Designed miniproteins, single chains, continued (5). Designs and how they scored, part 22

Each design is a single chain, and the fold is of that chain. pLDDT is the mean over its residues in the fold that is shown.

## One batch from the design tools (miniprotein)

Design m16746
Fold by ESMFold2-Fast:
Structure m16746 (fold): chain A 96 residues (1-96)
Amino acid sequence: DLTEFFRKLHEAGMSLEELLELAVMSGVRDSAVEEARELAEELYRRFSEVLSDEEILEVIAKLLELANELRLQGASDEEILARLRAFAEQVLEEAK
């Protein structure tokens, strides 16, 4: 359902980069929003080289779930961003 939600937002004119930024930012406070945006930009560039748009939408949904789970567990912004990066690195390794 989250993948379908993000697909609808993409169809409505949001870029995959913007959707990825939304997912990464969901777990962080305003103080980390620039770091989250930069991570999303980097990850989109790397994902677009090895994943289809549908696969990117699935990863965006998983990143949103992970970010929110970590925030609910009381993780710091730095820990959340590090865990999202680690998950993304695993996805990229599996795709290559």
Scores: mean pLDDT 84

Design m16747
Fold by ESMFold2-Fast:
Structure m16747 (fold): chain A 91 residues (1-91)
Amino acid sequence: DLSDLLLPERFELFYKKATENPEELTVEDVLEGLSLLSFYANMGVIPPGAKELAEKLTERITTLELSPEQKKIVKVHLTQLKNAGIIDKIP
């Protein structure tokens, strides 16, 4: 259960999966990773690798079939990441 991991350990897990095996990212992985990045953005903290992780997650979103509700959740997270300067534009 990812909730049992410390925040930096959760970040490292998503970063590793997104950089080593981006094709294995599920819709749930992407939503959880974006949620984690949004949490950091709300704290005013940009950890090393946050921009690269966000770029990998947004690239994967373009290849995944998302429901209308999942697309709404993604848009909320991407808007927060853009406002925090972690991403330059919403794809």
Scores: mean pLDDT 80

Design m16748
Fold by ESMFold2-Fast:
Structure m16748 (fold): chain A 99 residues (1-99)
Amino acid sequence: MTDDETLKKFVEAARFYLDRLRELGASPEVLELAEKDVKEIEEIVKNWPNISDSDKSLAISRIIGLILRLMGLVLEVERDESPAVRKERGEALNKKLKA
């Protein structure tokens, strides 16, 4: 069933953007908003078997909208960070992942 894999990928994408916001040092207010959006996506995915076929398209549209908002938050935080600080933070993360 392709649906379960697609839903898993939506949760993975949402968590990826949340982790990216944490890595960028986003404000507590931005992180709270992002965590709420990730939780809403996870709740939709968990309740997927209980969603009517007529409501599934609306649920997918909601998930996509939440993911786009998370991506927008990442882009805004990255815009406010200088290129030098972004590079230094990326290098520090790469060192931790390769240790």
Scores: mean pLDDT 76

Design m16749
Fold by ESMFold2-Fast:
Structure m16749 (fold): chain A 92 residues (1-92)
Amino acid sequence: DILKKVLELIDAGKPLEALPLIPQLSPEEQELVLGYVMMSPVLNREEKLYLLSQIDTPLAQEVLDALRQGKPLPEEVLEKLRELAEQAEKYL
């Protein structure tokens, strides 16, 4: 229920409303949100940065650090993020 609500708020362009819900998710659900956020065509860079700051996984830290430094993500990481986004869509 919380995961679906987070994904729906992101799609609706309401990322600030999703922000306090992300820490309530399991680490596995947080990784789904990570992929969904990164692959989102609706979110800008600033919105992606503050949403990712609420995700407590090693993958999220790697992605956040790369974005903050303006460095491109490795292809293997991009592939993993796309797979996570596709899994997240199944909850909608």
Scores: mean pLDDT 86

Design m16750
Fold by ESMFold2-Fast:
Structure m16750 (fold): chain A 78 residues (1-78)
Amino acid sequence: SLLEEAEKRKEIAEELLSTMSEEEQKKVKETADEVVKESNYDPEKALELASEKAKEFENPDEQVALASLAYYKAVKKS
């Protein structure tokens, strides 16, 4: 289900974010919020936009955390 996928992605995002510096966490979270608003809280559009924004991140963990967090926030409309 959409909710189960969102919770799984939240888990992935939280795990990856916990390994990052506060500055890295802030950048990922701010970018996710931007992407979610731009997608009008559509999870699939949020993933597409997150993939484009991820090109600005050199660290694969930041890219995965961004996409995962954006999907979760879009589903929860936060």
Scores: mean pLDDT 85

Design m16751
Fold by ESMFold2-Fast:
Structure m16751 (fold): chain A 77 residues (1-77)
Amino acid sequence: SHMEKLEKEREKIKEELKKFLGLPDTASNEDIVRKVAELALPVAEKLGISDEQLAENLSRFLGISKSTALKIIEELK
């Protein structure tokens, strides 16, 4: 199904991101989001991307809730 294909692609992206970021295979989705947000926040600010837009994009690609991503972003400020 469409949803099943998206889930499998998301899993592959998460595995690649963990390796790229030097995180262990046991790292949570929240750990990935926090690391990516730390790197992305200065660039997002420069480009005029809001915290809400960044949280939505991270939620979509990593399969976490938008509210969880937004909380992590706010904690990094």
Scores: mean pLDDT 77

Design m16752
Fold by ESMFold2-Fast:
Structure m16752 (fold): chain A 88 residues (1-88)
Amino acid sequence: SKEEKKEEISKLLKEAIKLILNDERLSLSEAIGLSLILIGAEFELNYLEDYEGALRELEIVRDEMIERGLDEAAAVLDKAIELLKSLL
């Protein structure tokens, strides 16, 4: 269902945030900034139902993860992105 997909996306975003906050390749400011974008995306998803806004924010963070070599975080975000696209 739509609700089950939203719950799974929220779970994946929590997993991505944990990976970002614990990765020593990012500065503290970078890790916090990226995590706040993902928190904003989760708010847009669950409270505003702004799926397009949430998708753009996830893609921005995913692309930054790829550039920084955080491949595990990027993979988690790719799963969230594909689920979110299925809600559009």
Scores: mean pLDDT 90

Design m16753
Fold by ESMFold2-Fast:
Structure m16753 (fold): chain A 93 residues (1-93)
Amino acid sequence: GRLEELKREILELAEELLELAKSGDESKIPEMIGLALRMIGLALELELIAPPEEQAEAERLSELVRELILAALRGDLERAEELLEELRELVAE
């Protein structure tokens, strides 16, 4: 359904963001910011449509998205990879 589609799209964008961050190319920063804004919008939609029983999971996913974006933009690749793996686990549930 739409909830699963949002989770999948967020994960795909997160993987793309991390690959851009790994490049170390400062000219890619505007593209990374664009991806980050899209991820934030999708996470907000996820929180809006999630049923009450899934709100805690939606909030946790949104928190991971925010932390991953900041880690990637700061060039903290180790933390960004750890957050991406946690996001994958949460999306698989």
Scores: mean pLDDT 86

Design m16754
Fold by ESMFold2-Fast:
Structure m16754 (fold): chain A 70 residues (1-70)
Amino acid sequence: EEVERLKKGVEDIKKGTDELIKNPNASKEDAEVGKTNAEGLIKRLRENPDAPEEYIKMAEESKKKLEDLI
């Protein structure tokens, strides 16, 4: 259940990040909120030994893209 929640969180952040990147009027505030959510998710993924490395990489990529928008 925890791993499934983390997976959905990673997918949700990726979708939100991709939408912000496609929006030329994207708010820096929205990017900062997304970054904070990604940071919390990355921490939870790193603390869970059952979390696949792929999820961690996806969350880190989303965080980096959000940082580039700020």
Scores: mean pLDDT 79

Design m16755
Fold by ESMFold2-Fast:
Parts: C-alpha cells; structure tokens; sequence
Structure m16755 (fold): chain A 92 residues (1-92)
C-alpha cells in the first residue's frame, strides 16, 4: 500500500477507538464483552486492540447511524491528510 495513507489510516483508527472506548466505559455490558475479547486476543498473540474496541462499540449499537456516517466521512479526510476536517466530523 501507500505508507502515508497507511499511517493516516492508523491515526484514524486510533482516534475512533478513543471515542469508542469512552462510549464502552458508560455501558457495563459492552465493557465486559470488550474485556473478554481483549483477553482472548492477548492469549492468541493478536495485537489489534483498537480494532476490537471499534468492533465492540459498533456491534453493541453504541454509535448512532448519523455518528457512523460521520466516522465514514472522517476516514476519507484522514486518508487525504485533512485531520482538522476529520476531527470536526468526529466531534459531532
């Protein structure tokens, strides 16, 4: 792939994971499921914590449909290197 786009995608995933983690912290069921999945991933040597955090938040319906659309649009701006526009979308 393109190393710059890959780096920007990693920044995007990290930022979305931070938002997802805050939502999960407020939901005891989602928090318990995340803790179990992270323990299983660690036991298997899988280092994909941010991806698992995002997955749990979406699967538990913690993102509203509009927030999901804004996240998708923010990914486009991260890939372009427009972090200011991307962060504006994620704050909605």
Amino acid sequence: GDPEKEKNLEKFLKKVAEIAREKIAKDPEAKAELEELLARAKAKGIDREDDLIILVAFEKGLFKEEEGQNIGEAMYYYLKGDFEKAEELLKK
Scores: mean pLDDT 83

Design m16756
Fold by ESMFold2-Fast:
Structure m16756 (fold): chain A 97 residues (1-97)
Amino acid sequence: MKEKILEVVKKALEEIGLPVKEVKELSENLFELTLADGRKATLHITQISEKEWFVSITFEDGRRYSLLIRQLSEKVFEVELVNEDTGERLKLTIELK
């Protein structure tokens, strides 16, 4: 499941123009993201229910995003993406292969 959540996060970030180049696991629920432009961010995943995850993303420059991810089916996920600096919200449906 963790691998699926990471794929959902990567797809959601691509939709807002933040394509991910590399993901490095730092610990069980903590990851380092490197974007295609070389910027780095720390990503923390928290499972809040059987089908829901909260993801916080903090960039080295202090910019923050959060994602509420809900599994609708085996391959279909609903994502509410929040730009924590502006309060802008985007609702996405992500389908995995």
Scores: mean pLDDT 85

Design m16757
Fold by ESMFold2-Fast:
Structure m16757 (fold): chain A 69 residues (1-69)
Amino acid sequence: PSEEEIEKEIDEAMKLMAISVAELALKNNGLEDVLPEVRKAIDEAYEKGNITEGIRKAEEIIEKALKEK
């Protein structure tokens, strides 16, 4: 397979893992309403080919929500 195909498979795995972890963390803190924003950040970054940026933005969203709680 091409390098791009391998990167896409890794990015998909990272995306699913990040969303799963975020969903669990938000649910445990009663912040499920924040999950759509986290998913959007991850999905947009994945579409742009920069999943690490999406994960970083997701972490920022979660941290902000936890501080405002």
Scores: mean pLDDT 79

Design m16758
Fold by ESMFold2-Fast:
Structure m16758 (fold): chain A 64 residues (1-64)
Amino acid sequence: GGAALAALLAAGLDPGAAAALAMGSQEKSTRETIERAARQLAEAGALPEEHVETAVELAVKGGG
């Protein structure tokens, strides 16, 4: 939900990357699906690789 988006933005993620991960969590995506999305964002340069794990955790916690 909106909590995931707010947490990702507060963590300093690009707004587009934060929105993509927040949308994934809202669609009742599994942690594995969110991890795949975060990895793809890192490969595209939209998310630093060192922040992938933190971004996944924030998206999962906000998606409940």
Scores: mean pLDDT 70

Design m16759
Fold by ESMFold2-Fast:
Structure m16759 (fold): chain A 67 residues (1-67)
Amino acid sequence: SETEQAALKAAEGGAAAYERGDLAAVEKGIQELRELGFPEAAEAMEKAIKEGASAEEIVKAAREALE
C-alpha cells in the first residue's frame, strides 16, 4: 500500500542517517514510522540500532516488521 511504501521510505531514510551519524534524522525516521501506524517497525529499527546493526540490517528489520 501507499502507507507501507511511506513506512519503508522512512526506515530507509533513518538507516541512512544512522550510517552517517545524523542522530536527529534517525529519531525523525523512527517517529515517522510510529505516526504512520507502524510501531512494530519503529521498535524493530530501534532494536537493530541498539545492537549495532548495519544500515542494510536496520532496513531489513523494519521491513520484516511491516510484513
Scores: mean pLDDT 83

Design m16760
Fold by ESMFold2-Fast:
Structure m16760 (fold): chain A 66 residues (1-66)
Amino acid sequence: AHAAELERRRALVRRDGDAVIQTLQSEIDAAKAAGDEVAYQNAKTRLERAQSAFDEALAGLDAELA
């Protein structure tokens, strides 16, 4: 069942993506609390890139499901 395999992969990508996003969100919060502007900007940029990569991966899997 090709669709079931893609749905399983989609769930794993979402789970792994959520973990990465949560880690970066924690880094942003820590940088804000410390007043570390450089760490804050770096973590924010990494979060934006991680979100884009996550969205792209899900879009690819969704296209295969269609």
Scores: mean pLDDT 81

Design m16761
Fold by ESMFold2-Fast:
Structure m16761 (fold): chain A 87 residues (1-87)
Amino acid sequence: MSNEEIAKRLMTIADTNGDGKVSVSEVIAAMELVLGRPLSEEEREAIREAMQKADTDGDGYLSVSELAEAIGLLPKELVERLKKGLE
C-alpha cells in the first residue's frame, strides 16, 4: 500500500463533507478509528508536525496529495500499523 493509497483511505473516513480537505483533528480521529485505539501523545505530535510541513497553503487543511506527503514523514512503525488497519 502506497502513502497516497493510505491518504485516500483516511480521507474517505475523515472527509465527511466531501470537499477533499482534512484538518489535523479529523486525521487523528480517522487514524484512531483505523487503529482501534487512542493515539499516544508522541504519535499525535508526529502527525501535527508532519501535517504542518506538508500544508503548502498554511490554511490548516490538507488535500489528499498533501496528506500523502505528511504520511511519508511519519514514523515507519505508525505507517505500518495504519496499513494493517486499512486492510
Scores: mean pLDDT 77

Design m16762
Fold by ESMFold2-Fast:
Structure m16762 (fold): chain A 69 residues (1-69)
Amino acid sequence: MISPEALAAQVRNVFEDHGIEFEEEAPLRLVEKVGTDLAALGEAVQRLIDHARATGRKVTVEDVDRLVP
């Protein structure tokens, strides 16, 4: 059983490992939106990383709401 807070910590670690800046609320918002499906969460994280790299901007809560179904 993985808490949403623990999953949000994993999302933060992935963003940091890839040198992606993010809003403090964005990792938890992503977990709240996607849930505990690790495959779907990984896909959503990759989408946000690709977007941040393409735009040169940090990942925001608005990006999570717009780019993640």
Scores: mean pLDDT 82

Design m16763
Fold by ESMFold2-Fast:
Structure m16763 (fold): chain A 82 residues (1-82)
Amino acid sequence: MKEEGEELIREGERLIETARSLRAWLSYSNEPLPASLRPAVEKVLNELRANNEPPEALLTGLEELERKGEEIIARGRELLEE
């Protein structure tokens, strides 16, 4: 349905925005992490620690999140063409 495609596009855009904001903050800021983003970052950091991976792997995870957001947008666009 058209509404489902539009919802997927919005969801993917939010994921990309969140990932880009976090990556920019990690690369260019010494400020503490915004409270709204803290649960997502803590979850990823806990997964890295559980797998004995360095915190620097968080940047790779954010790039992967952006890719997933783009895939969700592409799927939403396909539904709009139906």
Scores: mean pLDDT 71

Design m16764
Fold by ESMFold2-Fast:
Structure m16764 (fold): chain A 63 residues (1-63)
Amino acid sequence: DYIEKVRARARGVAEKAEAAGVGDPELLEKARRVAEARTFDEIAEALGVSRSTIYRAIEESKR
């Protein structure tokens, strides 16, 4: 549920940034990796954080 929301938003951001010619390749690359991610582990790797950070963020977003 939350993964799908994060993936969808990252995909939208990547597409818009690409169309707008944003010159920040690191941000664009991170957004693409999150959009391509299939698991919490891949999202954590793409963002450069631990799995526990992703789980905590999900828990906080439910509040």
Scores: mean pLDDT 62

Design m16765
Fold by ESMFold2-Fast:
Structure m16765 (fold): chain A 118 residues (1-118)
Amino acid sequence: MEELRQLIRELADKMVEYLREKRPDLPDAAIEALRSMADGIIDVLETGSPEEALDAVATFIAAALEMAGIRPESVEDVLKILEEMGIKELVDKIAQMLGGRTAEEIAERVVERIREAR
């Protein structure tokens, strides 16, 4: 469990770095909201199911990508963006620890969340 919490924190830190690089104009409140969302994932890991945790991770990634002004329309687009950020392996490890899942499954949920917002 501690390893999974550290991976979630690393994911949040890398997403914040990516957002500040892509969108240096983002207010600190937006970054704080994103970090709060990551803390919410950790809470779900302790009280919820692996399915709920996986959905929370996907929701976090979708929110961060929308803040970056990125609107992926396919699973392949999400995976390419994760590779460009250097976090695809990190996301895959998180998915693996959440019941032997894959980065592709998280990417599918990310696309669904972005479609719901549009």
Scores: mean pLDDT 82

Design m16766
Fold by ESMFold2-Fast:
Structure m16766 (fold): chain A 64 residues (1-64)
Amino acid sequence: MEEARRYYRAVQALRDAFAGLATPEQKARLDEYVQRAKEAAENGDVEGARRSFAEAGRIVADLQ
């Protein structure tokens, strides 16, 4: 599903942009949400992909 794949790409973009500012634990969580968003996109789970994007965004906000 195209919408779920867009959320997956958005989570990857957040991880790629902010991994250098993250602690190892925060980076591991970002990598986990990339994987969850990928699985959601493969299954057409738009809500799962959207939740992964929201959680990745919260991690990024905590990098302040």
Scores: mean pLDDT 82

Design m16767
Fold by ESMFold2-Fast:
Structure m16767 (fold): chain A 67 residues (1-67)
Amino acid sequence: AEEEAVEAIRGAIEAMRNGDSAKAVGQVLIAVQIAEETGNPLISEAVKALLAGDLDRAEELARQLEA
């Protein structure tokens, strides 16, 4: 679940950097679903960072989830 959340968060970051809005939305929705299923606050914070356009914060939170 955390590994899948990291993949979704990083996928959203990459899609946002490439201007792929459809892929970015899809990856954010996957991360939201995992946050709801796991209750992990780091995933919820990463989703908030993505929605705010703070890609550096989202990447930092993804690294914390891998630790």
Scores: mean pLDDT 83

Design m16768
Fold by ESMFold2-Fast:
Structure m16768 (fold): chain A 105 residues (1-105)
Amino acid sequence: KEAEKEKLLEEFRQKVHEYLNKIIDIEKDTEARDLALTALFMLDLVYLDGKRKGLPIEEIFETIYELLKSLLAEIVEVSGNPEVKKIRDEILKYMEEAKEKIKAL
């Protein structure tokens, strides 16, 4: 159902914001922090642009999913911080769970 999918996407966006802010808070490397800030900005931009264009929630989610997957991989390559790697793994697990929930609706 579209309203339930939209709620899941909004909850997903808020939770990913929490994780990315944790990375920003603990990260000492400027490049890795800039990538995390870029991920926050692009997440919101894709969400707002997709809603403005009237795109299906699944399509907006898929775009965000691929973007985050790419940026999180780059953050971990640059960072080298084990705590950032742990947070990345938590985000990836949450992304897979969110994908299955949206697909099931």
Scores: mean pLDDT 84

Design m16769
Fold by ESMFold2-Fast:
Order: sequence, then structure tokens, then C-alpha cells
Structure m16769 (fold): chain A 74 residues (1-74)
Amino acid sequence: SDDDLLREFDQLLAETWREMERALAEGDLERFRRIVEEFKRRVEELIRQLSPERAAEVRARLESWLRGADTLLG
């Protein structure tokens, strides 16, 4: 269901953020970039399974998250 996929997305956000914080703490920018790219790939897989309305919501949240991640590098 969409609700199950949204819960999976929320869990993925929390796990990915923790991994990104570790990479940044270690100064490993290449690993940070790989983590971001893997997260994008996994979220795109979730989006393909969602209804169009929920897909749009998750895409907006992904775009917001990517802006936040980019800010950590600037």
C-alpha cells in the first residue's frame, strides 16, 4: 500500500541521514556523494510503486532533502 511505502521512505530518510552524518564527520566527501546517489536511486524505486498523488508528495520531499544535503557541502 502507499502507506507502507511512505513508512519505508521515512525509515530510509532516517537511516541515510545517519550514514551521511558519519561520512561528513570523517571528511569522506566521495562516500557522502555515493550515499546521496544511492538514496536517490532507492527513492525513485519507491516512487515508481506509489500512486501519482503520493509519488508527487515523495518527489517534493526528496527535492527538499537533496537541497538540505547540498547545503551541508556549501
Scores: mean pLDDT 84

Design m16770
Fold by ESMFold2-Fast:
Structure m16770 (fold): chain A 76 residues (1-76)
Amino acid sequence: TDSAVAARDVAASLLGAVAGDRDTGLAMIRDLIRRHGIDSLSAESLRLMSEQIAGPEGDELRRRADRKRAEQERLK
């Protein structure tokens, strides 16, 4: 289920705890996905995570965020 808190926690962790350390930030994001499942995370959480990760993994997360956002827009 979408917790909505994960997006803020990810942003705070990456910006506060690991400023400039992409590998640690990526590990935190992967751990969140592994524990909650990517399909259980909110579109906003996935979007914020995608903005912290460059390259194919970020693109995948952004695509999933866009898909969830479109689904939510459709179901309004």
Scores: mean pLDDT 65

Design m16771
Fold by ESMFold2-Fast:
Structure m16771 (fold): chain A 109 residues (1-109)
Amino acid sequence: MEEIEKIKKLVLEVVKEKFGLKEEVYKALEEEVDKLLKETNFDYSSLSEEQLIRAIIIDVIEALEKLLKEKKVELPEEAKELAENARNGTDIDKINEFIKEIAEKVKKK
């Protein structure tokens, strides 16, 4: 539990820095990621640290897609493009590049 929370905070911090997220958007994103983590019923303790980092980044992408659909907060254009590509299954290479970039930044912290 503590390790999951720590990695979640690191991933969210890196995503906030990458997109320049305002506090309101960051809080909405964190709340959606927390909902996804509660709903998955998956044993995260079975994952390696690298697998856990990647799983949480995927949850962030899914949370961004949900926020884009619900229109409760205004996402930056780069975050909108990522969420739209994930939703449509388009530009998978850019999605994988994003996952790799965020994972590498999290590992350096």
Scores: mean pLDDT 79

Design m16772
Fold by ESMFold2-Fast:
Structure m16772 (fold): chain A 93 residues (1-93)
Amino acid sequence: SALDRILEVVDETVERLEEIAEKESPEKRVLIEMTVGVLMTTVGSLLASKASVEEMKRALIRLLDRAIKEFEENGLKEAAAVLQEAKARIKAI
């Protein structure tokens, strides 16, 4: 289903961000971990509210756009690229 594809993208994105976080400075690691927390909480909230696929895509794209800008401003180029890829994959669903 479209929902299963969205959840797969989120899970893969979280795993890739956690791998990047382990190699970063403590301050940058906290920023990545906070973003993972917000992403997981947002997905959980949308699932609990039985949000439509379109509502979930819209909410996640908005979250990813904010996180991409924050990561770029903090020199997290690799993590920002992971979020850009996640955004493109979610848009394609």
Scores: mean pLDDT 90

Design m16773
Fold by ESMFold2-Fast:
Structure m16773 (fold): chain A 80 residues (1-80)
Amino acid sequence: MEEEEEIEKIRKYLEEQGLPEDIIKEIVDLAKRVKKLMDELKKAHEAGDEKRVAEIKAKAPEIKEEAERINKKIEEWKAA
């Protein structure tokens, strides 16, 4: 419930900034994925599941690449 409120606040903030819906959707989707991975990382760490912790950490480069792609799309929109 609180997580949905945070995502909704992010969405409203981005809409107020005038970002296009397609960019807003990509930012929201990335935020949801990051949140899910952080929650899974916390659970794996609390359980002492070192293999699962390593698997989740291995996804960090993919998340970074997606964030950089979205940032480039925002910059291209601002330049237009």
Scores: mean pLDDT 79

Design m16774
Fold by ESMFold2-Fast:
Structure m16774 (fold): chain A 70 residues (1-70)
Amino acid sequence: SEEELYRRIIKKELGVEIDPELVEKAVRIAREILAEDPTATAEELAKKIMEETGLSLEDALRIAEAVLQA
């Protein structure tokens, strides 16, 4: 699945395992924003991810970048 792909990317780049539920939620949030605004930046995606998941800005940014690369 795409969620499994994002989890593998995040683990490789961050060197840590993130809760699968948080990865799924972060991916969903990023996709919802991109569906409404396809020009949304990684920073805008990361801000919303951080607000809804409680992840750090650094972790949220890397997740946002992974979604944009997929």
Scores: mean pLDDT 75

Design m16775
Fold by ESMFold2-Fast:
Structure m16775 (fold): chain A 74 residues (1-74)
Amino acid sequence: MKEELEREINESLVLMIRGIGRTSENPEIQRLSEEIADLLEQRYKALADGDLDTAAALQRQIAELLAKSDAIHA
């Protein structure tokens, strides 16, 4: 089902982002990875609840943290 696939995709993204954080020696990357992972879980819950405004706000926060992470060259 579409909902099961969307859940599995989000779980895979969360695991990947947390994995990057755990293997990094940079404390800022570790912190950003945990924040992004938490926001990904919150976005998925908002989408599942049909709260599109909250999901959109969380997506913007995720994009901002990803840009911040990309700017950090360890």
Scores: mean pLDDT 81

Design m16776
Fold by ESMFold2-Fast:
Structure m16776 (fold): chain A 118 residues (1-118)
Amino acid sequence: AAEAARKAVEANDLAREAGLHVEEARRAAAAGDFEAALRHLREATEAAIRAVEAAIKSGDADTMRFAAEVARAVAEAARELAAVAPPDVAEELRELARRAEEAARRAEAKARELEAAA
């Protein structure tokens, strides 16, 4: 109970961190700084993956769905920026998008399993 509650808080904090990095990445890209945009999307992707892992450990379906939604937002931002970035940056952004989408799918699958068991 206490550990599950702590994991839910950890997941929400990491999801918020991922969202802030997505906003910083979009600002950097708008300024033409794709190296900074890539650094922020690396941080966003790592935070989103950790948020999904914490959400799954929380055992709370709503926390898992929120982490999945944030991971999908990270993947979408990475794909959008990959379309306009230089080739080397674009390739890494596409890889970050794939990792974030995989994390989102894991959280969504676990949320569905938990809801079916309730």
Scores: mean pLDDT 90

Design m16777
Fold by ESMFold2-Fast:
Structure m16777 (fold): chain A 100 residues (1-100)
Amino acid sequence: SSSTQQKIASLQGQINTIQTMIKLIDDIKAGKVDEGIGRAMAIMGLSVLIQSSKTLNLNQKFIDELQKAKDAISQGDLDSARDHLQKALDIAKEELEKLQ
């Protein structure tokens, strides 16, 4: 199904998840979460988010930014990871605004 209502719900869920991931990255950088555990949690969460986004046929640029964020976390580049998560968030918000 390609209903507008389903796309809105999916984008709202994705936005909430990305905001949670950005907070996790910020908490790792601030020493509030162990880096090894935090990176593993972020990689797992982003893997699920990417697979869900592909299954729902969401915007390819959005999926690409999530993949870049995951790759950056895998390399220990938390600043790059945060930048890519912010870009994914901006894309999801723009897509949501077009549907509302």
Scores: mean pLDDT 87

Design m16778
Fold by ESMFold2-Fast:
Structure m16778 (fold): chain A 62 residues (1-62)
Amino acid sequence: VQQLKQMSVEDIFRRMQELGAQPEPGETLMDKAFKIKYHIQHDELSKLSTEDKALLQQLLQS
């Protein structure tokens, strides 16, 4: 989690693209990157959806 706090939204977006992450209907992949970054910065990881938590775990491994 700490390493993701140091990453920019653009870095998170890039890693999500590398992982083949899919945006939900009505959002862009960048919107998802902003959402994840926001919850990481505010220590609100429990408020992330199950999908976003799974993606966060994959980002931590990348």
Scores: mean pLDDT 73

Design m16779
Fold by ESMFold2-Fast:
Structure m16779 (fold): chain A 80 residues (1-80)
Amino acid sequence: GQAEADRALSMLNGVLSTLPISASLMEQAQAVADYARTLPVDDALMLLGAAMWHLSQSSDRGAATKAISYLSLEMKRLLD
């Protein structure tokens, strides 16, 4: 629901705020994945979904595709 979406966005913003402005999309994805591994599965899935949406808004489609693919693999690991 809305509360889960707001929480996911808050977690995403928390992770991104720990990174330098120069951080690549892949570095953003790796930081998000590292944090997601510390969370319960449901919270991790919400965070990864929010991060994939964030990355999809990038003008660098090549870098965004690679970063999203990385997070998709991490999501698969959580569901296995």
Scores: mean pLDDT 87

